Designed miniproteins, single chains. Designs and how they scored, part 19

Each design is a single chain, and the fold is of that chain. pLDDT is the mean over its residues in the fold that is shown.

## One batch from the design tools (miniprotein)

Design m636
Fold by ESMFold2-Fast:
Structure m636 (fold): chain A 66 residues (1-66)
Amino acid sequence: DRAASKALLRRRLTAAGFALTPEELDALADAVPLGEIGRITPEDLRRLLGIRNPEAARAAAEALAR
């Protein structure tokens, strides 16, 4: 369910200090099934969200993996 994936992504990333646009949430939810959100790599986040800072990408992936 794309809506459930978007809600989970927004909740976890916002709690970790990351703000995403609706378009970024859509792109990430479309690329990664709900059950795989905790397995998103920093490289996936850099590619899908255009995160330029490698430290920020690692922090976001760690927040989603908790």
Scores: mean pLDDT 73

Design m637
Fold by ESMFold2-Fast:
Structure m637 (fold): chain A 87 residues (1-87)
Amino acid sequence: RREIAALTTEAVRHLVRARELIQAGAPMDQVQEELDKARVYMQKVRELAPDLSMEDALDLGIEYGPDPALVAAYREAQRAAVAASLA
């Protein structure tokens, strides 16, 4: 569905922004803000297509611009957020 692909594309866009902020040494507050925005979009995807796996949803987003590197950035950003919340 085009709507799911659009939501996934927005989620990946925010995750790429979070990765840029991490590389720039920005405060974790700014990184967390972008990760929270991505989480909201991914939650909407889950609500619209509960039977769709997260990997399949991300693949749909790739059709609208994000490449596999952006999917990798998503996974790295999630790991960074978890590590930061434990610090």
Scores: mean pLDDT 65

Design m638
Fold by ESMFold2-Fast:
Structure m638 (fold): chain A 59 residues (1-59)
Amino acid sequence: AVTQEMLKEAKAWMQFAMKQENLKYGLHEKYFQPLAEALQLPVETLYQVNKKLIEELAQ
């Protein structure tokens, strides 16, 4: 099961990766599968986190 702690870790890692690559509009899709495997999360969870990050950055 995906926990709130896992979601926070995924979000923090994606934000870090976006900052390192100077990305303002979410993480590029090519990173989702490797990151999902590294974090032991379903890739669909990362798509949901990325969508929320894009919405937050648009504010």
Scores: mean pLDDT 70

Design m639
Fold by ESMFold2-Fast:
Structure m639 (fold): chain A 102 residues (1-102)
Amino acid sequence: GALEEVRKASELLDKAFDAARNGDYETAIKYAEEALKEVERALEILQQEHPDNTRAIEALKEAIENVKKAIEALKQGDVETAMEYLKKANEALREAILALRE
């Protein structure tokens, strides 16, 4: 189900955040891009299996938008902005997990 992909994405975003904080922007971008793929896969699975779970779908879409903004900020060298978007993406993933468990 989508829950496993969401959890994997969250772990990858934590790794991206740590890499960004340590000044390893290439590694941060790599983990953020891997997280993006996992969130997009979770959204695809959820839309096929539970299209009526609008709360989880909207939360995953918000996570995708924030990860994309984080990747853009990392590529521009704006680490503070990137870390803020990574945090917002993780908050959206937590909302998705709650919606998927209820």
Scores: mean pLDDT 89

Design m640
Fold by ESMFold2-Fast:
Structure m640 (fold): chain A 106 residues (1-106)
Amino acid sequence: MSPLEQAHQAAVAELRAQGRLELAEVLEVIHSLVLTALTHLPPEDRARVEALLTEAFRANTLEALIAMLEEIIAILDTGAAENPELAALRDALEVLLEYLRARQAA
């Protein structure tokens, strides 16, 4: 199991154990969207995105998840003008970012 897969599984399991089922489902969606985005990124950006995602899952806080999404969205945005699939993935991640920010504000 990769460090990313291990961190993701641990974060989701912890949230489910805490009864935070909606947030656990959001992490599953973020993981799926980001893994898809990795297939469109050059190796250096892929490594950075994987590291950001892994660190955020290990921290498993709203603050860390928000910061990670902001950085990943910025990385995807650099390629979005030339890749419609990256643009769609960026837009989907922005919706999830707004959701997490709303939860943090509450």
Scores: mean pLDDT 87

Design m641
Fold by ESMFold2-Fast:
Structure m641 (fold): chain A 81 residues (1-81)
Amino acid sequence: MVTEEEALEVRETVTEAMRIAQRTVEVDPKRGRELQRRIAEASAKALDYVAAGNKEKMEEYREEVRKLAEEAERLTREALA
């Protein structure tokens, strides 16, 4: 079972990841857009598993979203250095 609090945390993770990837698009449009696409795909899966009540798969895709956001942030830092 996925709790309402866990569902909100997934939505917050997705929102933050998209915000980070948008900054990457501004400094590296090609890589930034690829990361936005991958974040969108992983986010859709995480939210599908929230709706299905599958906590294990939800956490798997939430972690994927988080890792993609970290990669986007790293690329932004490298591009601005």
Scores: mean pLDDT 86

Design m642
Fold by ESMFold2-Fast:
Structure m642 (fold): chain A 90 residues (1-90)
Amino acid sequence: MEEALAALDRLGDELARIANETDSVEVTLLLMQVSIAKQLAEKGKLKEAAETLRNVREKAEEVLSEEQRERVLPLLDEAIALLEAAEKAQ
């Protein structure tokens, strides 16, 4: 669980950097969705948190540049994998 929350924090930090660099409302909305996923994970709703991040991943592919996707998608994939692993361990 702590590993999944740490991965969500790393993802949030990277999206916050991109939002600050680009002044992008769309990136800010992705950051808000990641915050919602973290809140769900903290409440033990790991499946719902992972589903939220899968939706973020689809949106990220649409709104992020190629360089931004290279920064964000690995962190997103790590967070999803850790949430799904934590759900199966319970």
Scores: mean pLDDT 85

Design m643
Fold by ESMFold2-Fast:
Structure m643 (fold): chain A 100 residues (1-100)
Amino acid sequence: QLSPEELGLALAELVTSLTTGRLNALLARGEISQEEADAARAGLAAFRAEVRRIAATARSHEELYERVAAVADRLGRQSPEMAAAGTMLRDLLRRELADL
């Protein structure tokens, strides 16, 4: 099983990659403005940095889950795109914890 640090880092990278791809696609189709895309990318970069800090300092998988869930809840209140990213992260982490 992955350590809390390894799991948190892997999930941060996965969610960041998928959300970045979605934002690039929306921008290319003209469905969001450059300003909205830039704001969302800044939020995603801050989210990635915070999840990495949590992963580096969490002492258990349960602590990792609780702290990441709080970040996902906070991020989800900012935009629909971030709400989707937060839900994805929470679902992935819950599945990993069920396999412990």
Scores: mean pLDDT 76

Design m644
Fold by ESMFold2-Fast:
Structure m644 (fold): chain A 80 residues (1-80)
Amino acid sequence: RLAELLANMTPEQRARLLETIATARRVIEQGREGALEAGLREAERLGLPLEEAQRELDAASEADIEAGRERLRASLAALE
């Protein structure tokens, strides 16, 4: 599956896919902290109040991050 995809890609496409997979694995490995840090950086970029963004992320993110991690695990397993 993954090997078949890599065999049919250009070097540039392979590099982008592998970087995407590495990023997904880092999010799974770092869990909530990694995802919250990324969310706070995005909120800062958008000019949102960081205290409100932090509360919203804390309140919604526990369930959303676990659901996201489970989806990432399933997607990575499908590539293996």
Scores: mean pLDDT 62

Design m645
Fold by ESMFold2-Fast:
Structure m645 (fold): chain A 74 residues (1-74)
Amino acid sequence: MSEEEKRKEALERLKELEKELESLRDVAPQSLIARGRYAIEEAKKGIEEGKPLEVIEKSIEVAERVLREAREAA
């Protein structure tokens, strides 16, 4: 997969995480919602700043982990 394709995949993954965060906003603990939002914003900034894909992917993994915790706590 090309770097361009990986960046598109990362953007789509972030969009899905944003939708999930919004769906959990009223049912999950607010501390987890805040952590998830922060992780998503960090990944977005990484994409805008042209950071290496490896760094962006790690930020997305952090967001996915936090949202999994939010789902379990909802």
Scores: mean pLDDT 80

Design m646
Fold by ESMFold2-Fast:
Structure m646 (fold): chain A 93 residues (1-93)
Amino acid sequence: MAREAAEYIAKLSEAEKEALREELREMFARARERIEELPEEARERVLRLLEEAEREYLLAIDTAESDPELAAEHLRRAEELMREARRIIAEAR
């Protein structure tokens, strides 16, 4: 559940949160590389969704300690954006 993930993030040290941010950036960079061979229109749509999802995940990390409910909302939105991205990728193949 997104709230449980937000509560987990809230308990992380600042060093652990920075490591998580770095892991997310690397994961999204790899995702952007994987979509380079999609048709242009599908690639452009997926790139926008990935950019928005990455931003939502980073916001969740930044807000988890001060506002876990808002962090959970950011996580839920990120998951929805990622699901839409995967659907577009599957349909374009």
Scores: mean pLDDT 85

Design m647
Fold by ESMFold2-Fast:
Structure m647 (fold): chain A 100 residues (1-100)
Amino acid sequence: NAKEETIKLVDEAIELAKTASPEGIVEGLRAALRGAKLSGNEKVIQAVEDAIRAAEKGDKEGTIAGLEKFKEQVKTMNDKQAELVAIGLKKAIEILKKSA
């Protein structure tokens, strides 16, 4: 189930963002944004962009809040949109793990 998998990937990204380097968080979120843009879901795109803006300011709390909002928007997506978002999230998780 693409939606269930995508939600799980957002949860993993949230946990990794708590310990990843500031640069790794920004790079990972930019990978997630590419997947969000492929989905065409404006609410998901906005949530990821908000998380990137917080991360660029070194605001870890704001970054986590943006990712939590992203997770809530994923719950409203169809499976095709969620699958595209998952591609970006899988790349983001790889980047976050290497940057910890």
Scores: mean pLDDT 86

Design m648
Fold by ESMFold2-Fast:
Structure m648 (fold): chain A 93 residues (1-93)
Amino acid sequence: EVKEELELIEKNLPEMVEWARAMIPIAADGTEKEKAEATEAARKRDLERLRELGERVLAEKGPSAAVAAAQAELDRQIAEAEKYYEELKKKAE
């Protein structure tokens, strides 16, 4: 249910954190489980992208540039999570 998902995201806006918590209490059956699995896969992909970017910049430009690049990518991922939250909020009401 959209309202249940919205409640979990609202507690700690970054979607990555909320879905880690949601994985534990997920019902054994239903569309909510399938959606949570898809969201977890996307989250893992985003974290892997952040890691690869950090490693690449670290090798090429050093630690300070790597931290700056990782922060910029994290900010982008947070902005995407905020858009997703707004869409869920509109669908809930």
Scores: mean pLDDT 54

Design m649
Fold by ESMFold2-Fast:
Structure m649 (fold): chain A 84 residues (1-84)
Amino acid sequence: SEWAAYMAEIAPRAEELLAKAEAGDEEAAKELEELANEIAYQLGRYLASVLSEAERAELAARTREAAAAGLITPAQADAFLAGL
């Protein structure tokens, strides 16, 4: 799948950034947060390619509810919805 291929490509970079962030690298921690937002956007794009219009609308509503409940960050929700 497109999502599996994307995750396979980014996994080494995510691992490298995580290791550096855990070692106290503040720049790596910031890049890891930015990468998480990019992953959310790409997941939204992937789901938009496989879901119907009605399913996308329902998922968008649930994503907004999750952000309002504090289950995900506003930045993650905004990135995901921009992709969707």
Scores: mean pLDDT 85

Design m650
Fold by ESMFold2-Fast:
Structure m650 (fold): chain A 65 residues (1-65)
Amino acid sequence: SEEEELKELIEKTIENLGAKVSSLEVKDKKITIKIPERTFENELAIALIRMLATVYGFELEVEVV
């Protein structure tokens, strides 16, 4: 599914950038990301994920926890 493909791309992006994500959920045309802090790697990952969200027509919600 589009959600499964997008989730895989996001997970790969997080891993490749060395970002630290507390949780990731992709469902119902929405991406929800929780991060423990705003590091450079986490901010870069969020920027790339925001581009992916725009391309796929998904909403993005980011929380610092």
Scores: mean pLDDT 85

Design m651
Fold by ESMFold2-Fast:
Structure m651 (fold): chain A 71 residues (1-71)
Amino acid sequence: IDAQLAELAGKAAGEPVELLSTTVDEKTGKVLGTFRLLSDPRRLVVVDATVKDDGEVIVESVRVMTVPAPE
């Protein structure tokens, strides 16, 4: 699942990303993945997706944002 979210985040950003965190809601199948761009660590990619029981990942939203460098 982390690899699938990283692929989706990379496609949205147009470049490779690094996984910072993944949160899974088992009741809804909702997954929130937060990634950092490798070229610019201040740029984050947030992926909201739903994972079905067969492992299929459905992307709900993808956002690219700029934030101060994480500590």
Scores: mean pLDDT 72

Design m652
Fold by ESMFold2-Fast:
Structure m652 (fold): chain A 119 residues (1-119)
Amino acid sequence: MALSLDELIARIQEELKDKFSDEELAALAEALRKEVLDGEEATLLLEAFELLKDEEVRVELARRILSKTFEDEEIELRALVTLARSKDERVRELVRETLKSREFSEEVKKAVENALKEA
């Protein structure tokens, strides 16, 4: 069963409490509650993803990031490539499913497919 948004936020804040400031943890929680991410919000979520060691929390964070819209194609590309390079096959599968479920430019598709091959 997937973690609720509040459960995911609480688990991220507990794991990363010594890595992020209280302001960064609050901004991360707020970013997770938004439908549209800007570059700063996307960067914060991706940094948290890279630092998380709890496999279940990482997979749920990746799922949440992939469900968002991005203000810019460059931000979306950076997010997809970062997640595609994950060593967790469940995260890579979520990226593959996302590429099949939504329309992307050929440039984004090629870059993400290359990142999936590099993992």
Scores: mean pLDDT 85

Design m653
Fold by ESMFold2-Fast:
Structure m653 (fold): chain A 79 residues (1-79)
Amino acid sequence: ITDPALAAADAETLRAVLPGVIERTKKAIEEYKEGKMSEREVVQVQTAGAILGIAALTVADPDDTETLRLAEELIRVAK
């Protein structure tokens, strides 16, 4: 298992990228509904988003309400 100090640094990185991933996942779903993206591509984006959201939930400090909120939103949007 990853060193706790590295896990803490990863949590900061996840918090920084989550908003962009959420928006990209929403955009991919919109593009799929518009016929501009294949089912294969949208499933890949949704799967990656779900994995990242779950990872953020497992690494986030319970008192880090912002990371938890963003992770929950990403999981909700991705699935």
Scores: mean pLDDT 74

Design m654
Fold by ESMFold2-Fast:
Structure m654 (fold): chain A 70 residues (1-70)
Amino acid sequence: SKVEELAEELYEGGLKLAELLELDLSNPSHRQAIVNYLRSFDPEELAKKYGVSKEAASKAIERAIEKLEE
């Protein structure tokens, strides 16, 4: 689905940011920094950029965070 595709892009962006900042995602505090980054996305701006609904963008952010916490 487009939600899962966007979630994967956001998740990969979070992983790249973690690498750039030299964060260890096995460390809960470091993982929380990337979760906070993902939560900082504006669903309305993402919806406009990717041509999806605001609800779909919000679900994609939530799913990206779930992927990071797996």
Scores: mean pLDDT 85

Design m655
Fold by ESMFold2-Fast:
Structure m655 (fold): chain A 96 residues (1-96)
Amino acid sequence: MEKALKHLEEALKRAKEKNSSKELLDAIEKAKEALEKKDLVSAGENIFLAIIEAVEDKDLETAELVIKAAVEAGLITEEEGEEALKKVKEKIKEME
């Protein structure tokens, strides 16, 4: 849990520094709040939304931090996290 929250804080800081969308910032903050409350359903929903928003912003590094948070929180397996990161990379490349 500590590592998951740290990754979400790093993702939020990065997204703010890059002037990312309000939707991305909101999704990361809500995911963090849900994890702090141990609401894994809301955490998963907001992590998924944050990944989608990071893809729209073409921010691979923020998406990677959010995916790492999901793995560390036990919401997805390491293998599912690797697959999600691969799909994010492919989707961003297609948008270029």
Scores: mean pLDDT 83

Design m656
Fold by ESMFold2-Fast:
Structure m656 (fold): chain A 65 residues (1-65)
Amino acid sequence: MTALERAAREAAASLGLTPAELAAAGGDPKGEAVAQRAAEIIGELTGVRYSPEQAGTLAAIAGGA
């Protein structure tokens, strides 16, 4: 598992979501605030700023779906 996949899993867990639920939020306008918060958490863990869409993509990879 990559450091990015671990960061995405930690972000999802911090928000009370599975990685699959976070991946769905990243593609949904209603999920924008959650995906943005996940991107902030991943950014804190990695030192790199990500978009909400990128956070959703990383969560999809981490969730295997």
Scores: mean pLDDT 77

Design m657
Fold by ESMFold2-Fast:
Structure m657 (fold): chain A 105 residues (1-105)
Amino acid sequence: LSPELQKDIDDGVRLVSESSSKVSADNLVKRGMITEEQGKAITEAIPLLMDLKEAGKVDFYKEIAPKVKEELDKLGEAARKGDVEEAKKHAEEIEKLVKEMKEKL
């Protein structure tokens, strides 16, 4: 593994996910598709991933980061379709992942 390449991948995922999820979370809460608590969890998810990596919990980061990305992507898809039930389901999974990340810090 090249440290430079791994960092570029991680930074790219973070920047795209933070920008997209922040705008999406605020809009989804305003539209009543998710709760304010779920919106907060969504905005905390990527910062917590970075905290895990900085704390040296690299193995856990590698396991949980793909799950966080998958749930954020599925939430975005549900939001685009206007599917409130699916949006809430994926927001609930993100809340669970955020709780797991906080418990590991």
Scores: mean pLDDT 74

Design m658
Fold by ESMFold2-Fast:
Structure m658 (fold): chain A 100 residues (1-100)
Amino acid sequence: SLKEEAIAALEEIKPDLPPEIAEFVERMIEVIREAESVEEARERMLELFNETVAERKLSEEERLLAQFIRHLAVELLEGKISAEQFIAAARALIADMKAA
């Protein structure tokens, strides 16, 4: 299922993330697991992103990484990209952040 593919893809990239973003991704995995629809998952992940930005002192790079991973996760859940495309895009962003 797209839900299981999204969870597996998020778990795959999680070890390469900064700790604050890894925690955000873990919470996104819980949201995806619990959501009854793609629309619910999308709305709850947006709420989680806004909460994380408000409550945690993220760098600009960390905020952008969290935003982009959320966007890619939504596209994966909507069937717009494959799990392989998700992982490749996320890893490229993580590498760019580490190089900056």
Scores: mean pLDDT 86

Design m659
Fold by ESMFold2-Fast:
Structure m659 (fold): chain A 65 residues (1-65)
Amino acid sequence: SDSDIQQLQQQTDQSIQQLRDIGQRRIDRYSKTDEERSRMQQDLDDSIQNLQTTTDYRIQQIRDQ
């Protein structure tokens, strides 16, 4: 249902925001070089993208039912 899709996206948005907040604090605390910062930022961005891609796939499955 549209309500299930909305709920799933809201949960994903909250999880992404938590990942950004925690991930950015970790980068700021633990990165010692610009190269480490860039790698940690890329890993964070990839994790966020993977989570959104997984949610998009689940939303598509709900729509196809």
Scores: mean pLDDT 87

Design m660
Fold by ESMFold2-Fast:
Structure m660 (fold): chain A 63 residues (1-63)
Amino acid sequence: SIMDKAQKIIDKMEAIAKASGDPQLEANVALMRKMLAATTNPEMALAVVETMYKMMEEQAKKM
């Protein structure tokens, strides 16, 4: 489902945040989980999660 896909992406984001040691990134991932749990628009939530994950992946590749 769309929600399962979004949840898996957030799990990957959490792994990146924990590897970075940046408490702000960990806090942002926690906010994304809360947003996903409270969403009335799963497709919009997935799009937001995918965009944020792409940004985190691009930053990780520059390290």
Scores: mean pLDDT 80

Design m661
Fold by ESMFold2-Fast:
Structure m661 (fold): chain A 79 residues (1-79)
Amino acid sequence: MKLTLEDLKLAAFDTSDGTKKVSEMQVELRKDSNGEEVQYVTLIFSDGGVLQIELKERVPDEQLKEAVTSLLQEELAAK
């Protein structure tokens, strides 16, 4: 399933279910079964849970980092 940047933010929030924190984010460019390069974002949660998302379009790493950093900053501000 290919998702947008907004879907990535929502999926990260839903997967955390308010109880898990995002500890790491990895971005990988990989070829799909049709030979097209697709961008994967892997989120690693504090409990060792992993969420991998295939993006519909290539998004600059800085935009992906900002989206996830926003979630991490909210968690820091809440503590």
Scores: mean pLDDT 64

Design m662
Fold by ESMFold2-Fast:
Structure m662 (fold): chain A 63 residues (1-63)
Amino acid sequence: SLEEVRKAWNEMVEAAQAGDEERVYEAALKLGKLLGISEKTARFIAQRVLDAARAGRPLARVG
């Protein structure tokens, strides 16, 4: 559902801002399952989100 997608995205953003790599990957894999993307692509998204957070780039929550 869209609500589950929103929760997974927001969890990933919050975890990335907190520096919690494990939770970012967990949230990205959940998001990937909901969107029908591969695990490899989901892990790539997780890494990009972590890199953005570490670089101080803006990350937006949704909902």
Scores: mean pLDDT 82

Design m663
Fold by ESMFold2-Fast:
Structure m663 (fold): chain A 56 residues (1-56)
Amino acid sequence: EELLEKLKSPDKDVQLEAAREIGRRLDPSLGEAMAAALNSPDPEVQRELLRAVRDA
């Protein structure tokens, strides 16, 4: 899945973009990608996901 692969990118901007898109979609089929973003070692990735979910 495209969003999950972007979360694995070595590029920080790509990871943050993926986290925002995952949060915006609120799609239950993205549960694996959402879990991966929440378990990211980077707190900025986690923050972008949560912000996008709140803004959806």
Scores: mean pLDDT 74

Design m664
Fold by ESMFold2-Fast:
Structure m664 (fold): chain A 75 residues (1-75)
Amino acid sequence: SEEAERQKARFEEAVRRALAELGIDEEEFRAILAGIGNEDLSEEMKRKIAEALRRAAEETGILPEQARAEYEAFL
């Protein structure tokens, strides 16, 4: 359980860094997680989020399909 939480925290940290590299700051990402729906996201924003999840998955060793599932759950 604690190991799973640590792995999740590493993944979330990697996503945050990747989003920042793609021009999405932490405040914008937090606002998206807090309540912006799919219709409020541009196609460019959706692509950047998907790319950040891909990079985070590669960095942390999480399978791409698991990262994709988390992205789909977000949308």
Scores: mean pLDDT 67

Design m665
Fold by ESMFold2-Fast:
Structure m665 (fold): chain A 60 residues (1-60)
Amino acid sequence: SMVELPSPEEMVAAAEAMVSTLSLDAARRAKVDAALQRVRDASPEELAEAMGEFEAALRA
């Protein structure tokens, strides 16, 4: 099925909310915080790539 993608603002808000609920060790926190900053700094065209990097940081 075709699903409407969330807006850039909704994607950033979701990423920030997710990070706020996480209990992370210092090394993982630093990686996640850096990836979240890239999401915040991303243009709409770059947001999908930035979100992918953020998701990878969450799994690392």
Scores: mean pLDDT 74

Design m666
Fold by ESMFold2-Fast:
Structure m666 (fold): chain A 62 residues (1-62)
Amino acid sequence: MEEVLEEAARELGKEHGLSEEEARERILAGVQQGLQDPVIRAVGVADLGEATVAAAEALLRA
């Protein structure tokens, strides 16, 4: 997950004009909030890595 998070932060940061550090913080905050919601966590439990990236992408792309 760490390497996936770093790569996602770098790519999404470039795409949305955010620094890598800023993108990383926003991805982590969004994922943390999403995983705190029992409905979102239950939906993503089977593929946590992929669900984590999808949630982060939705937050930064929207």
Scores: mean pLDDT 59

Design m667
Fold by ESMFold2-Fast:
Structure m667 (fold): chain A 85 residues (1-85)
Amino acid sequence: PDFLRELTDEQREEFLKQVRALVEQLRAEFPDDAEVQELAARMEELLEKFEKSKDEEERIELLKEIQELGVEFRRRYPDAELEAP
């Protein structure tokens, strides 16, 4: 089962809060890393799309994309201490 679909509104808000914290940390700690800055920008774009979307299926897809970006970052930077999305 898709666990993101099973999240309550409160759990989704907490997840998004963690993603926003991650984006802020990436912007602050890796300002000279173009790939990390592009990743942060992609996460910000997905967060904005999520906030504007009223379609549940679109929202779930956006949450999945945000989660996948977080996994990709952890794969590239396994030793980084960051807020997990």
Scores: mean pLDDT 74

Design m668
Fold by ESMFold2-Fast:
Structure m668 (fold): chain A 75 residues (1-75)
Amino acid sequence: SAKEAAERMAERAIRSIVDNALKALEKETDPKKQQEYRDGALNHMEVIGKFALSTGVDEETIEKWKKEALEKINS
């Protein structure tokens, strides 16, 4: 269904955001720039999460994705 397709796309988008942020953080030694990469990833995930919620993805599922993403970015 369209909702299932949107869920898969949102999950993939969040994984891509996390992967890109982790690659940037691995190469960056400036704490200010590290924070900018983290903030950028968080803002992008919020946009994707709102989109997923609007397509009927469960709020609990979106919150779980965000929590797992935050744990990876902050590690």
Scores: mean pLDDT 83

Design m669
Fold by ESMFold2-Fast:
Structure m669 (fold): chain A 56 residues (1-56)
Amino acid sequence: SAAEELGERIGRELAAEGKTPNESSIAAYQEALKQFDEADARLAGIAAVRAALAER
């Protein structure tokens, strides 16, 4: 998934920066990952609600 690919990319970039990455880089990567997770969660939530309503 896109979130998994983003996670792998973030991990590789942090490793390339060494063992003490700066806080701004970490914050930017975490924010991007959070936005991906929130978008995926919202889509899954909408699909689940629609499925539940269709079964009524």
Scores: mean pLDDT 64

Design m670
Fold by ESMFold2-Fast:
Structure m670 (fold): chain A 94 residues (1-94)
Amino acid sequence: SAQQELLLQALRYGINVALEIEDYKRRNPDASEEEKEAYTKKLWDLGKRALEKIKEKLDEESQKLLDEIWEELSSIKDPAEAVKKAVERAKEIA
């Protein structure tokens, strides 16, 4: 369905956010834990804002599901685990 396609697009965006956080941590091994956590929060917040256009096209149930998934992904401290979780969620939606 069109709703499933939009949710899968949103999850792909979530995967890209997690991969960017992983790349940042790899390129900045000397960054403090506080700096890494601040960057992680910033990227997930930016990703949530970018999804507003997708979210406008979703029905209420799909919007709620996307919000639940995004909260779950952004709460995972290890970006590799966030990628795994996003892939699991994508399989459930497909």
Scores: mean pLDDT 86

Design m671
Fold by ESMFold2-Fast:
Structure m671 (fold): chain A 63 residues (1-63)
Amino acid sequence: HHMEERLEKAYKIVKELYEKDGENFTREKAVEAIQKELGVSKEEAERLTDEAFKRINEELKKR
């Protein structure tokens, strides 16, 4: 799916923010970073952020 490339980039952004900020990491901060880096709308950035969090949680569940 060609749409997966945006989610993959969002996933990397969220992971980097979590590694830098740890417990100070917020959904709002992730949305802002994704919007800035990918040049998408706030609504799209929120969607990508939520999907990235879901993917991270599913990966952690499997490990």
Scores: mean pLDDT 75

